# Designed miniproteins, single chains, continued (2), part 3

Each design is a single chain, and the fold is of that chain. pLDDT is the mean over its residues in the fold that is shown.

## One batch from the design tools (miniprotein)

Design m4074
Fold by ESMFold2-Fast:
Structure m4074 (fold): chain A 68 residues (1-68)
Amino acid sequence: MEEAKKLAEEAIRALEEGDLEKAKEYLQKAYETTSDVAFRVGVQEAIKLVFKDPEKAKETAKAALKYL
């Protein structure tokens, strides 16, 4: 749980810095480190948005953190 949260927070930071490749990498790692279904669904949606709409990806990742 703690590791998934930290990885998602690092992804949000990467999105704020404009490092979309790093953001996707951190989100993918967060997805793999937990079995929480609601968090994983939110993270997967954020991954889809990283290159299409980084601002929406950031908000989606923040929303997913509420499930942890």
Scores: mean pLDDT 81

Design m4075
Fold by ESMFold2-Fast:
Structure m4075 (fold): chain A 61 residues (1-61)
Amino acid sequence: AVEDASKNILKTKKAYLVRSEEEVERLKAQGIKNVVIVDNDEQLELAKRALESLGIEVIEL
C-alpha cells in the first residue's frame, strides 16, 4: 500500500495531501493513487517540504 503510493508519486511527479480517510477513498474511486494522508499541520508542512525538495508538485486538498 505505502510502497504503491510512493511509486505513483515518483512516476507522476505529483502528490495530493489530504486530511482524512474519506478523501483518500474519494481519490481512489477516481483512480488517483499518488495520495498522502496527513493528520495535522506539522505533518503537512514536513511532507510538503520533503516532496518539494524531490521536485514533486504538491497539491493540498
Scores: mean pLDDT 77

Design m4076
Fold by ESMFold2-Fast:
Structure m4076 (fold): chain A 59 residues (1-59)
Amino acid sequence: SLEELREEFERLVREGERLGQELLEAHKRGDTERAQELLKRIGEIQRRLGELQREIERL
C-alpha cells in the first residue's frame, strides 16, 4: 500500500541520516575502512529510496 511504502521511505531516510553522522565521525578519526563501509550502506539506502519514490509515483 501507499502508506507502507511511505513508512519504509521515512525509516530509510532516518537510517541514512544516522549513517551520515557516523560517516562524519569516521572521517574525523581517519577510519578509512569504516568510512568505505558506511558509504556503501548509504549508497544502498539511496538506491532503495529512489526505487520507493518511483513506486509511489506510479500509484
Scores: mean pLDDT 86

Design m4077
Fold by ESMFold2-Fast:
Structure m4077 (fold): chain A 59 residues (1-59)
Amino acid sequence: MDEILELAREAYELYKQGKLEEAIEKLERAIDLASKTEGTEKLKDDIQKALERVKEELE
């Protein structure tokens, strides 16, 4: 699995455990890596939406 997908998977696992701050960190790293990689526009958009959702859950 490529590094972007691995970071996104780790973030999802952290989110399921209620570790929202750690999940946000992983998603931000995945977005940064996707921003440097061509052909990841859809994946970057999906991760960006996930990041926004997790941030809204963090009170």
Scores: mean pLDDT 79

Design m4078
Fold by ESMFold2-Fast:
Structure m4078 (fold): chain A 62 residues (1-62)
Amino acid sequence: SLSERARALLEEARRLLAEGRAREAADKYQHAGVLSVLAGDEELLAEAQEGAREARRLDPTL
């Protein structure tokens, strides 16, 4: 499902963020956010948006 794909992208994004790979993490969070909107999953969208904010805090040039 779209929600399952979004969760997989969130897990990958969290791993990338933990590694300091903020730009790559932001790209995965953005993709997860799009899938969350298409799935109608507001909770997943909120997680993706918060992850993207954390990535931008690590790399403000994003």
Scores: mean pLDDT 88

Design m4079
Fold by ESMFold2-Fast:
Structure m4079 (fold): chain A 92 residues (1-92)
Amino acid sequence: GLDAAGALIDAAREAKAAGGTPSGSVSGDTVTLTVTGANSAAVTALEQAKKEAEAAGADASLTVSGSTATLTVSGLSAEGLTGAVLDLIGLE
């Protein structure tokens, strides 16, 4: 099944593979994924993650400004939030 945390993790991995620099932050039940140096492939990965997060019942928004793309997802579970934070901030 699809979940919002999995979509964020996949987007961060694809953005990094596309040459972007993903970083994540958490505030309450909301995760913000920011990709700097985002090319079209990284933006496409974030658009797919937004779609998958919305399909999983989360609220998602994507903003692109120059080479920086920001995906905000709210309504994550505590378990999903922990997994997303660990992967987004690059902890081992």
Scores: mean pLDDT 71

Design m4080
Fold by ESMFold2-Fast:
Structure m4080 (fold): chain A 70 residues (1-70)
Amino acid sequence: SLKEEIEELIKKLEKIKEALKAGDWETALKLVKEISDDEELLERIKKADPEDLIEFIEYKIEQLKEILKE
């Protein structure tokens, strides 16, 4: 279901955030490729500062959580 897909996406985004905080770029990039429908995240991870990426990912997680509440 759409809700299950959103919940799995949130879990993947949380793991990407954890990997970025740990400096594990290999794991972060691998996880982003698993959510290949989000090209914006992929491009940001390749080019952006890790702190900015973490903030962006947190924002996306909050948006997805709001969709689940509706």
Scores: mean pLDDT 77

Design m4081
Fold by ESMFold2-Fast:
Structure m4081 (fold): chain A 85 residues (1-85)
Amino acid sequence: MEEKLEKGREAAAQGKYEEALKLYEEALKEAEAAGDRAAVERVLEELSKLYKKMGKEEKAKEYFEKALDIAVEALEEAVLSVLSK
């Protein structure tokens, strides 16, 4: 997963947006298959940034909101863990 995420960032930096998109989509599949919510959040954030660079604002917002939802769920679980002590 990390290797594909890194290669995706490099492709995006070089303006190879279609290659970056493909790499991020593969990284997302691997993170989801692994059940790694932190990795899923990071890939969704990178997809949001990539779509913004491509001028696809609506897609960028969609992926940003998905990443934020995962971050909020993680925070809510942490708060509940503290409060139930």
Scores: mean pLDDT 79

Design m4082
Fold by ESMFold2-Fast:
Structure m4082 (fold): chain A 87 residues (1-87)
Amino acid sequence: FTELSAEQLARAAEVLARAADRLEATDPATAAALREAAAEVRAAADAGDSEAGMRALARLGGRLAAQPEAVRARAHEALEAAAAEVA
């Protein structure tokens, strides 16, 4: 794995935050998890701490992997839509 730059971490945090906003009405628990991850990744970006940012993303990935397939599919759709907005 290539370490993420501070700019890439900041972009990831923005994508996570926008995805959380999209899911807030339909899946508030998943939205809360994405919002927590966004805050942690944002803090890592602001600190220039690539390792902390990568750990936050890995932790979120593990949390999402433990969810039912339908929840994972909704999270993926929200993340895809948010990524298109940030790009």
Scores: mean pLDDT 81

Design m4083
Fold by ESMFold2-Fast:
Structure m4083 (fold): chain A 56 residues (1-56)
Amino acid sequence: MKTYKVKALEDGEIRIAPGRVIKFKKGEEFEVTIDETTQIAGGFEGPLKAGKIELV
């Protein structure tokens, strides 16, 4: 399990676990915890690559 601190560059949402979605607004900072067993990395990487969020 690893926690990342991220900043939202635009409004959006990510799914971090089954039944759990983080919604964010442009300019918000929030933490995302990824468990290696949940295969969530793909959902997190998509917004990073698209420039919707950035690592702090």
Scores: mean pLDDT 69

Design m4084
Fold by ESMFold2-Fast:
Structure m4084 (fold): chain A 59 residues (1-59)
Amino acid sequence: MQLAVAVLPVPATSPEELALRVGERVAILEEVDEERVLVRSLATGKEGIVPKSVLEVVE
């Protein structure tokens, strides 16, 4: 399971997107396309699509 942290805030602009705050930790579940991933928030347990550019991968 790949972990990442949000480095930019993400507003949910569509029903499939997940809103994230800076510093929120997520598990990357699946790549949707070259620019977007399906993630699960570790804080809320909610799942949704976010841009890869807002995430920093944690080793």
Scores: mean pLDDT 79

Design m4085
Fold by ESMFold2-Fast:
Structure m4085 (fold): chain A 106 residues (1-106)
Amino acid sequence: MITVTQSPKELTVKEGETATITHTLSKASDAVSWFFQKPGEMPEVLIYNGTTLASGVSSRFVGSGSGTTYTLTISNAQKEDEGTYYAVSRQEEPLSVGEGSKLTVY
């Protein structure tokens, strides 16, 4: 079983600042996908295969990393970016999903 850690669990940034979320694995993964969810809404795919931006997603979102460490960078943070971000490793075990990181923009 792969142990996963997503950090930070909560972060607050001002509009126009950069937010960074890191997903760390105890074993290397082929790819990590990043999802965004607003409270009460359906999760949306932001990035898949570690670095591939999903269609219609702003270029302010950048996925990077490989092996055991993957990072989501959100440049020029907007109020609409508020919500919870989840990293999902390419794994057969659902327990390898990150707990999520809650972003607040003020």
Scores: mean pLDDT 75

Design m4086
Fold by ESMFold2-Fast:
Structure m4086 (fold): chain A 72 residues (1-72)
Amino acid sequence: SREELLKEAEVTLLVMQAILALKNGDYETAVKYAEEALKIDPNNKLAWRILAEAYRQLGDFEKAEEYEKKAK
């Protein structure tokens, strides 16, 4: 449906913004965009991987391990 396609496009754009934030070292912004993507699609493995990496870079290793498990 049109609604489903728009939802998929929004998730894709949020994930791309999260990846760009990670590459720029803006880990807090990467967390924000990945969390917004997961609110729309909680099964998005890439968004969970982005959260894991962002928290690892922020020094929160416990959250990084938790989110890495969700990405599998």
Scores: mean pLDDT 89

Design m4087
Fold by ESMFold2-Fast:
Formats: structure tokens, sequence, C-alpha cells
Structure m4087 (fold): chain A 64 residues (1-64)
């Protein structure tokens, strides 16, 4: 997997949680996979991002 695919997967997951902080983990994982991440990586990143949102952190999509 390329670094570009990892960056796009993280962006897709952050975008989903920025728009819907209550999105279930399964939808966040699916967004990462759709952006090119493998399932294990998508699940690991989604877990961290959903934990941050649950702790009250606001996620912002990085602009290019």
Amino acid sequence: MSVDQEVEAVRAMIRLLAEDPAAPLSEVVAAGIAAGADEDLARSIATVLTDLVAQGHTLVVPQP
C-alpha cells in the first residue's frame, strides 16, 4: 500500500467523523477501505479516530 493511499484513507475517515461525530465504527472503517486502505489498517485508524471523538476532540479535514 502506498503512502498516498494511507493519507486518502485517513482523510476520508476524518471527513466522515467531522460531518457525523456519531458515525458508527463500521461506517468509518468502510470509508477507509473505500479510499484504498486494507481492512486491518482502516480498522486500526478508525478505532483511534472514534476514540478521539468520544473524548470530545473535534476533527478537521486537512486541506491540500
Scores: mean pLDDT 76

Design m4088
Fold by ESMFold2-Fast:
Structure m4088 (fold): chain A 55 residues (1-55)
Amino acid sequence: AMTPEELARAILYHASKAPPEIRAVIERTVEEGLAKGLSPDEIIDAVALAAERAR
């Protein structure tokens, strides 16, 4: 099973290639999710929501 840390690393890697505005939002959302102990699915949902709001 994918750990929250493995998922966060994958998201941050892809975010590094995104526009700076979207990348910062993704990175912050992943860090907050990990700090709260969210599951991988919860982190994915939070990232999707945060990215949509940043558009």
Scores: mean pLDDT 74

Design m4089
Fold by ESMFold2-Fast:
Structure m4089 (fold): chain A 92 residues (1-92)
Amino acid sequence: AEERLAADPTDARAWLELGVEYLKKGDYEKAVEYFEKAIAIDPTNAEAHAVLGEAYMKLGKLEEAKKHFQRAVEIDPTNFYARELLRTVLVK
């Protein structure tokens, strides 16, 4: 992912993949940064909004998480993952 981004920094998928790697490692601040870069390139990517919301939720930023989960569901209402995360944030 990093090698691909050095060649093409407009590769939204590469930023998304890098963000997911840092989310798995527990580096939520870097995950947010990389997901924001992916969304800046492709703002209609429902998956990017869902995982950005998850990263914000891990950071305890529940209002920001809620906004991105709502956006993910708005873009793709069939995204069950985003819908379940939105429900979880609303209960917390």
Scores: mean pLDDT 79

Design m4090
Fold by ESMFold2-Fast:
Structure m4090 (fold): chain A 77 residues (1-77)
Amino acid sequence: MSKEDLEAEILVALGHMYRSLGDHYASQGKYEEAIESYEKGLEMYERALELRPDYEEAKENKEELKKKIEEVKKKKE
């Protein structure tokens, strides 16, 4: 495994952590904190894709997270 491959895997894991944190905040009605956590997760997935453009898991999770952000934004107001 190259350093880039390892870094991309770590970034995806961080993205998953931020997504889970966002889900936790959303379940508590803390939609602002949920959006902030999801946006950080999205950034991690985007950085992973810069290192590994063919990283299927990162692509799929990025798109799912974008949908979660839109859904929570609708609930915030």
Scores: mean pLDDT 85

Design m4091
Fold by ESMFold2-Fast:
Structure m4091 (fold): chain A 65 residues (1-65)
Amino acid sequence: MEEEKRREAFIEGAARGAADYARSKGLTPEQVEKAAEIAREAVRRAWEAPPGSGVRFDELDELLA
């Protein structure tokens, strides 16, 4: 379904963004993969949440700091 495909694309996009960001900061491949995984989970939760209740990526940044 289009909605499910869009959700997957959004999750993958966020994961790639987090991975690219981690690589740009010189993190290890393992940390890059972990960042992508955390981003996927965060976006999936945000997608399932009611409108107005979002998950902030600041929490992901704190975990990586």
Scores: mean pLDDT 70

Design m4092
Fold by ESMFold2-Fast:
Structure m4092 (fold): chain A 71 residues (1-71)
Amino acid sequence: SSKLEELEKEAEKLLEIAKKDSEKMKEALEKDERLSEEVKEELYEGVEESFRAMIESIKKLEIENLEKEAK
């Protein structure tokens, strides 16, 4: 039980970190005048895609853990 609770807490922490890091990275890209708008758009898409995939993976792990407890 304690190990399952620890995994759930880690999943929540990773989700929060992913959201905050994504936002900070986008802010940094917006402020970087050295980058073209085209490059910024590609980087924004890359950051969004990567963190979305990570969030999806974390949520899937949480759902699987909740389903095991519900059974």
Scores: mean pLDDT 72

Design m4093
Fold by ESMFold2-Fast:
Structure m4093 (fold): chain A 61 residues (1-61)
Amino acid sequence: MSLEEVRAAMEAALAALGAPDEDEAYAIGAALVNAGVPKSIVVEALRELGFDEAAERLARE
């Protein structure tokens, strides 16, 4: 799965929430990692979408 595909999937999920915060972005990112997406790709996608706190939090786990 590519970074572009993961970013697009997260962007769609976050858009469905309207104005998601860092905690909601982290929850979506963690769910993707638990579903088998590589953590490095999910962390990078979160950073590209502007959720730097969620990305740092996930990267440390």
Scores: mean pLDDT 78

Design m4094
Fold by ESMFold2-Fast:
Structure m4094 (fold): chain A 58 residues (1-58)
Amino acid sequence: MTEEEERKAVEAIRKLIEDYKGKPLKATSPEQARKIREELKKEYEKYGIDPEALLSPL
């Protein structure tokens, strides 16, 4: 269902963002940030959501 797709996208995005912000590891932060951006972009694109508007804060 559309709502389930939205929930998956929102949950995955929040999880990735939290992982980046919540991480105390600076050594991994640049690599994780790039991966998170790519994952968020792909997730949003899969559900037809503009990742640009949401990826900007990252």
Scores: mean pLDDT 59

Design m4095
Fold by ESMFold2-Fast:
Structure m4095 (fold): chain A 84 residues (1-84)
Amino acid sequence: SIIDEIRKLLEEARASTDGDEAFKLLKEAIRLLEKNLDKLSKEEFLQLLQELVATIRDLYKRGVLSESQVEELDELVQELIKKA
């Protein structure tokens, strides 16, 4: 399912010690969420959004993501929310 694909990307991002790899995985997760908004219930979308934001915060706290990467991800998340 698309939910399983997104969760796998978030799990791979959390396991990464490479900021550029984690950043690419998180951008792909956001892209899949945006492309599949019509296939997700509001509740499923909100749950995945919470998991995504928690993953970004965790990776930033651990020093894996840079401040500039977090700022770009935050902008993409805001664009995603506007489309949902």
Scores: mean pLDDT 89

Design m4096
Fold by ESMFold2-Fast:
Formats: sequence, C-alpha cells, structure tokens
Structure m4096 (fold): chain A 56 residues (1-56)
Amino acid sequence: MIDEETREKALEDVRRGTPASVIKEKYGLSDEEIKELLEEDIEEGVKILKEAVEKV
C-alpha cells in the first residue's frame, strides 16, 4: 500500500526522468506498485500533452 505522500514524490521522480529501479529503491516500492504509478503517469501525460498542443 502506497501512501499518498510517497506516491506524489515517486510520480515527480518519474516526470523528472528517474529510472524505475532507482525510484523502487529510494521509496521501497514493489514492482507492482511502480507499475501502477507508471500507468497513472502515462494517462495523465497524454492528457497534458493534448491540452498543451491545442493551446500552442
């Protein structure tokens, strides 16, 4: 179970380009937990990119 605080920090590191293996060690996450975070980042990233392209 991932705390919201840890999840937000891990997502920030993903957006920063930190490798998943480093994030896993840094926050003590399981492979399943990091996979769930990556899925959230992909979905939110696609939405952000679409809105940014439409505004530019």
Scores: mean pLDDT 69

Design m4097
Fold by ESMFold2-Fast:
Structure m4097 (fold): chain A 100 residues (1-100)
Amino acid sequence: DPEEEFLRALREALEEARRWASGESELVKMLVLATARLLVMARYNDPRLDELLDSFAKDLGLEDLVARLREAIRAGDFRRALEIAREIAEIIEKRAEEAK
């Protein structure tokens, strides 16, 4: 069942991402888990991937970092994608702190 294979790959990717982000902030964990989902979507050629990344880039105003994230996701570079997701989370946290 292709759906069961997808869900298994998704669960495995999320568990690996959770272990990688252990001890990180909540926002880093959230973005790392979101990135793991996008990596699985890319592996299964999900046509929504580009729309989701374009929306994410627009909402954050971090077009260069999201472009690098897209390249890592398309390459299947799991570790690099998670590292970029952490960088994005750290920038968001800094912006939130400066706004308070």
Scores: mean pLDDT 84

Design m4098
Fold by ESMFold2-Fast:
Structure m4098 (fold): chain A 55 residues (1-55)
Amino acid sequence: MSKGEASRLVGLLSQMSKEDLLELADATTNPKIAEALRALAEGDTEKALELLTEY
């Protein structure tokens, strides 16, 4: 996806709790999205943005 789309998605997902982000990561079948959600749950928004931009 584009960097702008990834940034918007990170902004929306950052409103979720750490527990909700980890549950969503476990539920997804896409490994890049799963890693991005786990990075965001750990507070690493830059890593999450990078992973989502590559998707």
Scores: mean pLDDT 79

Design m4099
Fold by ESMFold2-Fast:
Structure m4099 (fold): chain A 104 residues (1-104)
Amino acid sequence: SVTQSPSELSAEEGETVTINATTSASSVLDVTWFRQKPGEEKEVLIRNVSKLAPGVRSRFSGSGSGNSFSLTISNLEKEDEATYYVKFTTEDGVYWGSGSKLTV
């Protein structure tokens, strides 16, 4: 199972927010973070826990180890308003977080 928190958050432009994710899996092989805007497909922001996808701004960062991981978005812009999802790849399969809806 995967727990992603908070499920909803609000912040102002210029602020920093952090979304946390944990899994009950004992062996996490990979962690990927996605952004999804209404009417659009999920876009990869971060792969391999902390590696930014091509074209993604450095305001996005990923961190974590073991079974606890975070996505941090600094210097928020109105365009960051979206739902964010974590995906855990484990030895037993792939598990998705329920999403965190960010309003800016």
Scores: mean pLDDT 86

Design m4100
Fold by ESMFold2-Fast:
Structure m4100 (fold): chain A 89 residues (1-89)
Amino acid sequence: SVELTEEQLRKRRELAREIADELLTSTHEARVRELRERLGLPEDASIDEIIAAMRAAGESQSFIDQFRLDHATYEARLAERAREAEAAA
């Protein structure tokens, strides 16, 4: 029987969470790059510039609101990771 200790299960859950956070971060970053390209914006265009361009392009308010929420969630994940890195130093 393959039984993992509670400590090994905790470490595996922590690693799985780290991988999931990395994938979600990379997915959002790819989405932001794709939006800049699709809207004809420069690579360094701010999120506010992307939102303004989406409005100008006729995107729905619900789509813009969801993008704002997704970006806020992304920024919160980055802030949490930065805080954890500082706490580990």
Scores: mean pLDDT 82

Design m4101
Fold by ESMFold2-Fast:
Structure m4101 (fold): chain A 68 residues (1-68)
Amino acid sequence: KEEEINKLAEEIRKLAQELGLDPDTVNKLLAEAFEEVEKKYPDPNADFHELQLELARLVLEKLRELKE
C-alpha cells in the first residue's frame, strides 16, 4: 500500500514538473483535493492509507485535467 502511494506521489511530482507548476499552484491543488476527500470521508476512524491513496489519485486527476 505504501508502494502504491509512493508511485502516485512520483507521478504527481513528474506531471507537476512537466506542467511547470509553481509550488503555490501545487499547494492549492493539494488543498482542494484534501477538502474533497474530507467531504467524502468525514469519519475520523477512516483508514489513513486509503485516504492517502484517494487524495493522491484525486490530485493526479486534477493535474491530468490541466494537461488536457
Scores: mean pLDDT 71

Design m4102
Fold by ESMFold2-Fast:
Structure m4102 (fold): chain A 58 residues (1-58)
Amino acid sequence: ADLGTAAEAGGRAAAEAALAGASYEEWKQVGMDAGLAAGGTPRQAEAAGEMGARSALS
């Protein structure tokens, strides 16, 4: 999948983890795992996890 698809999956998963009370590092990991599952490359998944975790802080 493209970066947009991976970022959406990662952002959603990280936000859900944040609402469940997980730590920032767990948000990043969950976001990255979701980005990979959406067909993103390792770099796209890492970016998706970072973006999702930061978005959850907003």
Scores: mean pLDDT 71

Design m4103
Fold by ESMFold2-Fast:
Structure m4103 (fold): chain A 60 residues (1-60)
Amino acid sequence: SMALFEEGQRLGREGRRAYEAGDYATAAELYRKASELFAQAGQLGTAAIARREAERFAAL
């Protein structure tokens, strides 16, 4: 669970960097993967935030 949470945080940081670089498709994919890992780790609130960010970036 802790390892899943840490991997989710890593993907979230990479997704933020992709967003800052203007790579919205990569940002959306990374945040979607982070959301899945957070959900598997039992971090449902963090997972919901990451999913919302993924949906926002996918619409750009």
Scores: mean pLDDT 89

Design m4105
Fold by ESMFold2-Fast:
Structure m4105 (fold): chain A 85 residues (1-85)
Amino acid sequence: SEIEKLLIEAETTLGVFQIAYTVSAPTLSKEEQEKLKKLGEEMEKLMKKIKEAYKNGDLKKAKEYLEELEKVHKEVTEILKKAAA
């Protein structure tokens, strides 16, 4: 189903973040690690909201939460890219 594909995309995005953070952690400053930790917690909260929307069959809310998750992931990616430079 469409909502199941969206759930898989959200799970994949969170997994990609977790791998990227683990690989990059030894090169990050303490301030960068703390900021990424908070962004990771925000992604986890959004994932819980996506799972709730999935259970309720609320495709519109699931899409809105996925868009917010992708936005947070983009911020994470920019931090990691700057740290690698």
Scores: mean pLDDT 82

Design m4106
Fold by ESMFold2-Fast:
Structure m4106 (fold): chain A 65 residues (1-65)
Amino acid sequence: DLVSWLRSAIAALDTSPAAALKGLLEIKELYPELSEALDRAIAHLRAGDLAGARAVLEEILQRNE
């Protein structure tokens, strides 16, 4: 379930950015249609911008609920 995977990735941002990154890469493999949006979140995460990464992921989550 995409929603469950996204919620797990968002939760991981605060505890382990590395685990969040791994989760986002896995979601991208399962849902290639979200690749562009997930790449934006991944770019924020790699830059150390956790707030930016969260904002992108929450937008994707809200659009898919």
Scores: mean pLDDT 82

Design m4107
Fold by ESMFold2-Fast:
Structure m4107 (fold): chain A 118 residues (1-118)
Amino acid sequence: DLDKEAEEVARKGNEAVNEANRLIKESEQRAEEAKTGTLEEAYRILEEEANRLSEQGEKLNDVAGEVGRMAYLALLAGDDESARRLYDTFGKLKNAINEVYQRREELLSLAAEYKRQL
């Protein structure tokens, strides 16, 4: 049943966006906390957080691929409502991917700065 699969895939995509937003917020909090410790601890924490965001970016890309494929199948089946909903979710996933990678680059830049001071 394409409609049920489309709903499940859309839900999965929206949940992935929410998880990414939570991880970005946690990453920001940990980066601020890192500033209160030693340079060595700060460098390590920022590298670990950047790695977590890299893994999340990979997961988001996989989910975005699944959502995009389902959107196309819904469109081919003439299910314009499901296709529209899935394309909306796909757009949110693409935005979340961009935010995750932007935050990762910011953390890596800060980590490189702290490493130069070691």
Scores: mean pLDDT 88

Design m4108
Fold by ESMFold2-Fast:
Structure m4108 (fold): chain A 55 residues (1-55)
Amino acid sequence: TTLTIDEVLELLKDHPEAREAILEYAKKNNRTTLTSEELTQLMADLVQKEIEKKK
């Protein structure tokens, strides 16, 4: 399964920091899409960062 960067950003509209990280990842890969596996792993890491940021 594959998601476009635009679709991913829509899913993350409630998480601006996650959106930034996704954009940075896409920039590194020069891609306009992400696999669900990649998204899942990135989301897990981003959620952790957001929690730590709150602390």
Scores: mean pLDDT 73

Design m4109
Fold by ESMFold2-Fast:
Structure m4109 (fold): chain A 100 residues (1-100)
Amino acid sequence: PLTPEQLQAEIELGVLAIAAATDLVAMKNLLEKSKDPEVQKKLKEMIEKTEAFLDEIARLLAEVPTLSPEEARQKVEEARSRYNELRKEFDKTLEEIKKL
């Protein structure tokens, strides 16, 4: 059985995966509607980064049962920090698209 810290890590990583997947769907929808090559380029770059993040979360979820309680907490905090940076880049990309 998982420790409480491992279970909490799986829940929090799962929430981050859902958030990133939701952002990915939004980006893909914007890409389909865009006719501007510069907008398409910016969205494709963000899609690639978000897909890479989802792959990382999938790997972390597989590792959770092997992690100590401290390692599990640290990995969640690192993933949350990366998601927050990725979300800031997405918000910035949306603002830049509005100016094009």
Scores: mean pLDDT 87

Design m4110
Fold by ESMFold2-Fast:
Structure m4110 (fold): chain A 68 residues (1-68)
Amino acid sequence: MEELEKLKKLGELMDRLVRLLPYAFTSKEAIDEMKKIAEELLKNGPEAVREFAKRILKSIDEIKKKLE
């Protein structure tokens, strides 16, 4: 069913995001990829996932400010 395919894609995006977390403080490429994933989750995710994506984007912006 369509819902199962959407959940599978959501799970894959979340897994990728978690795998990038250790590199967020050491790789600009990892931060850029996490930002892309968070923006995709914000557009297409259910409400709880959208709130999580918003908080990740805020955390990325805070990290970026400290690195500048």
Scores: mean pLDDT 73

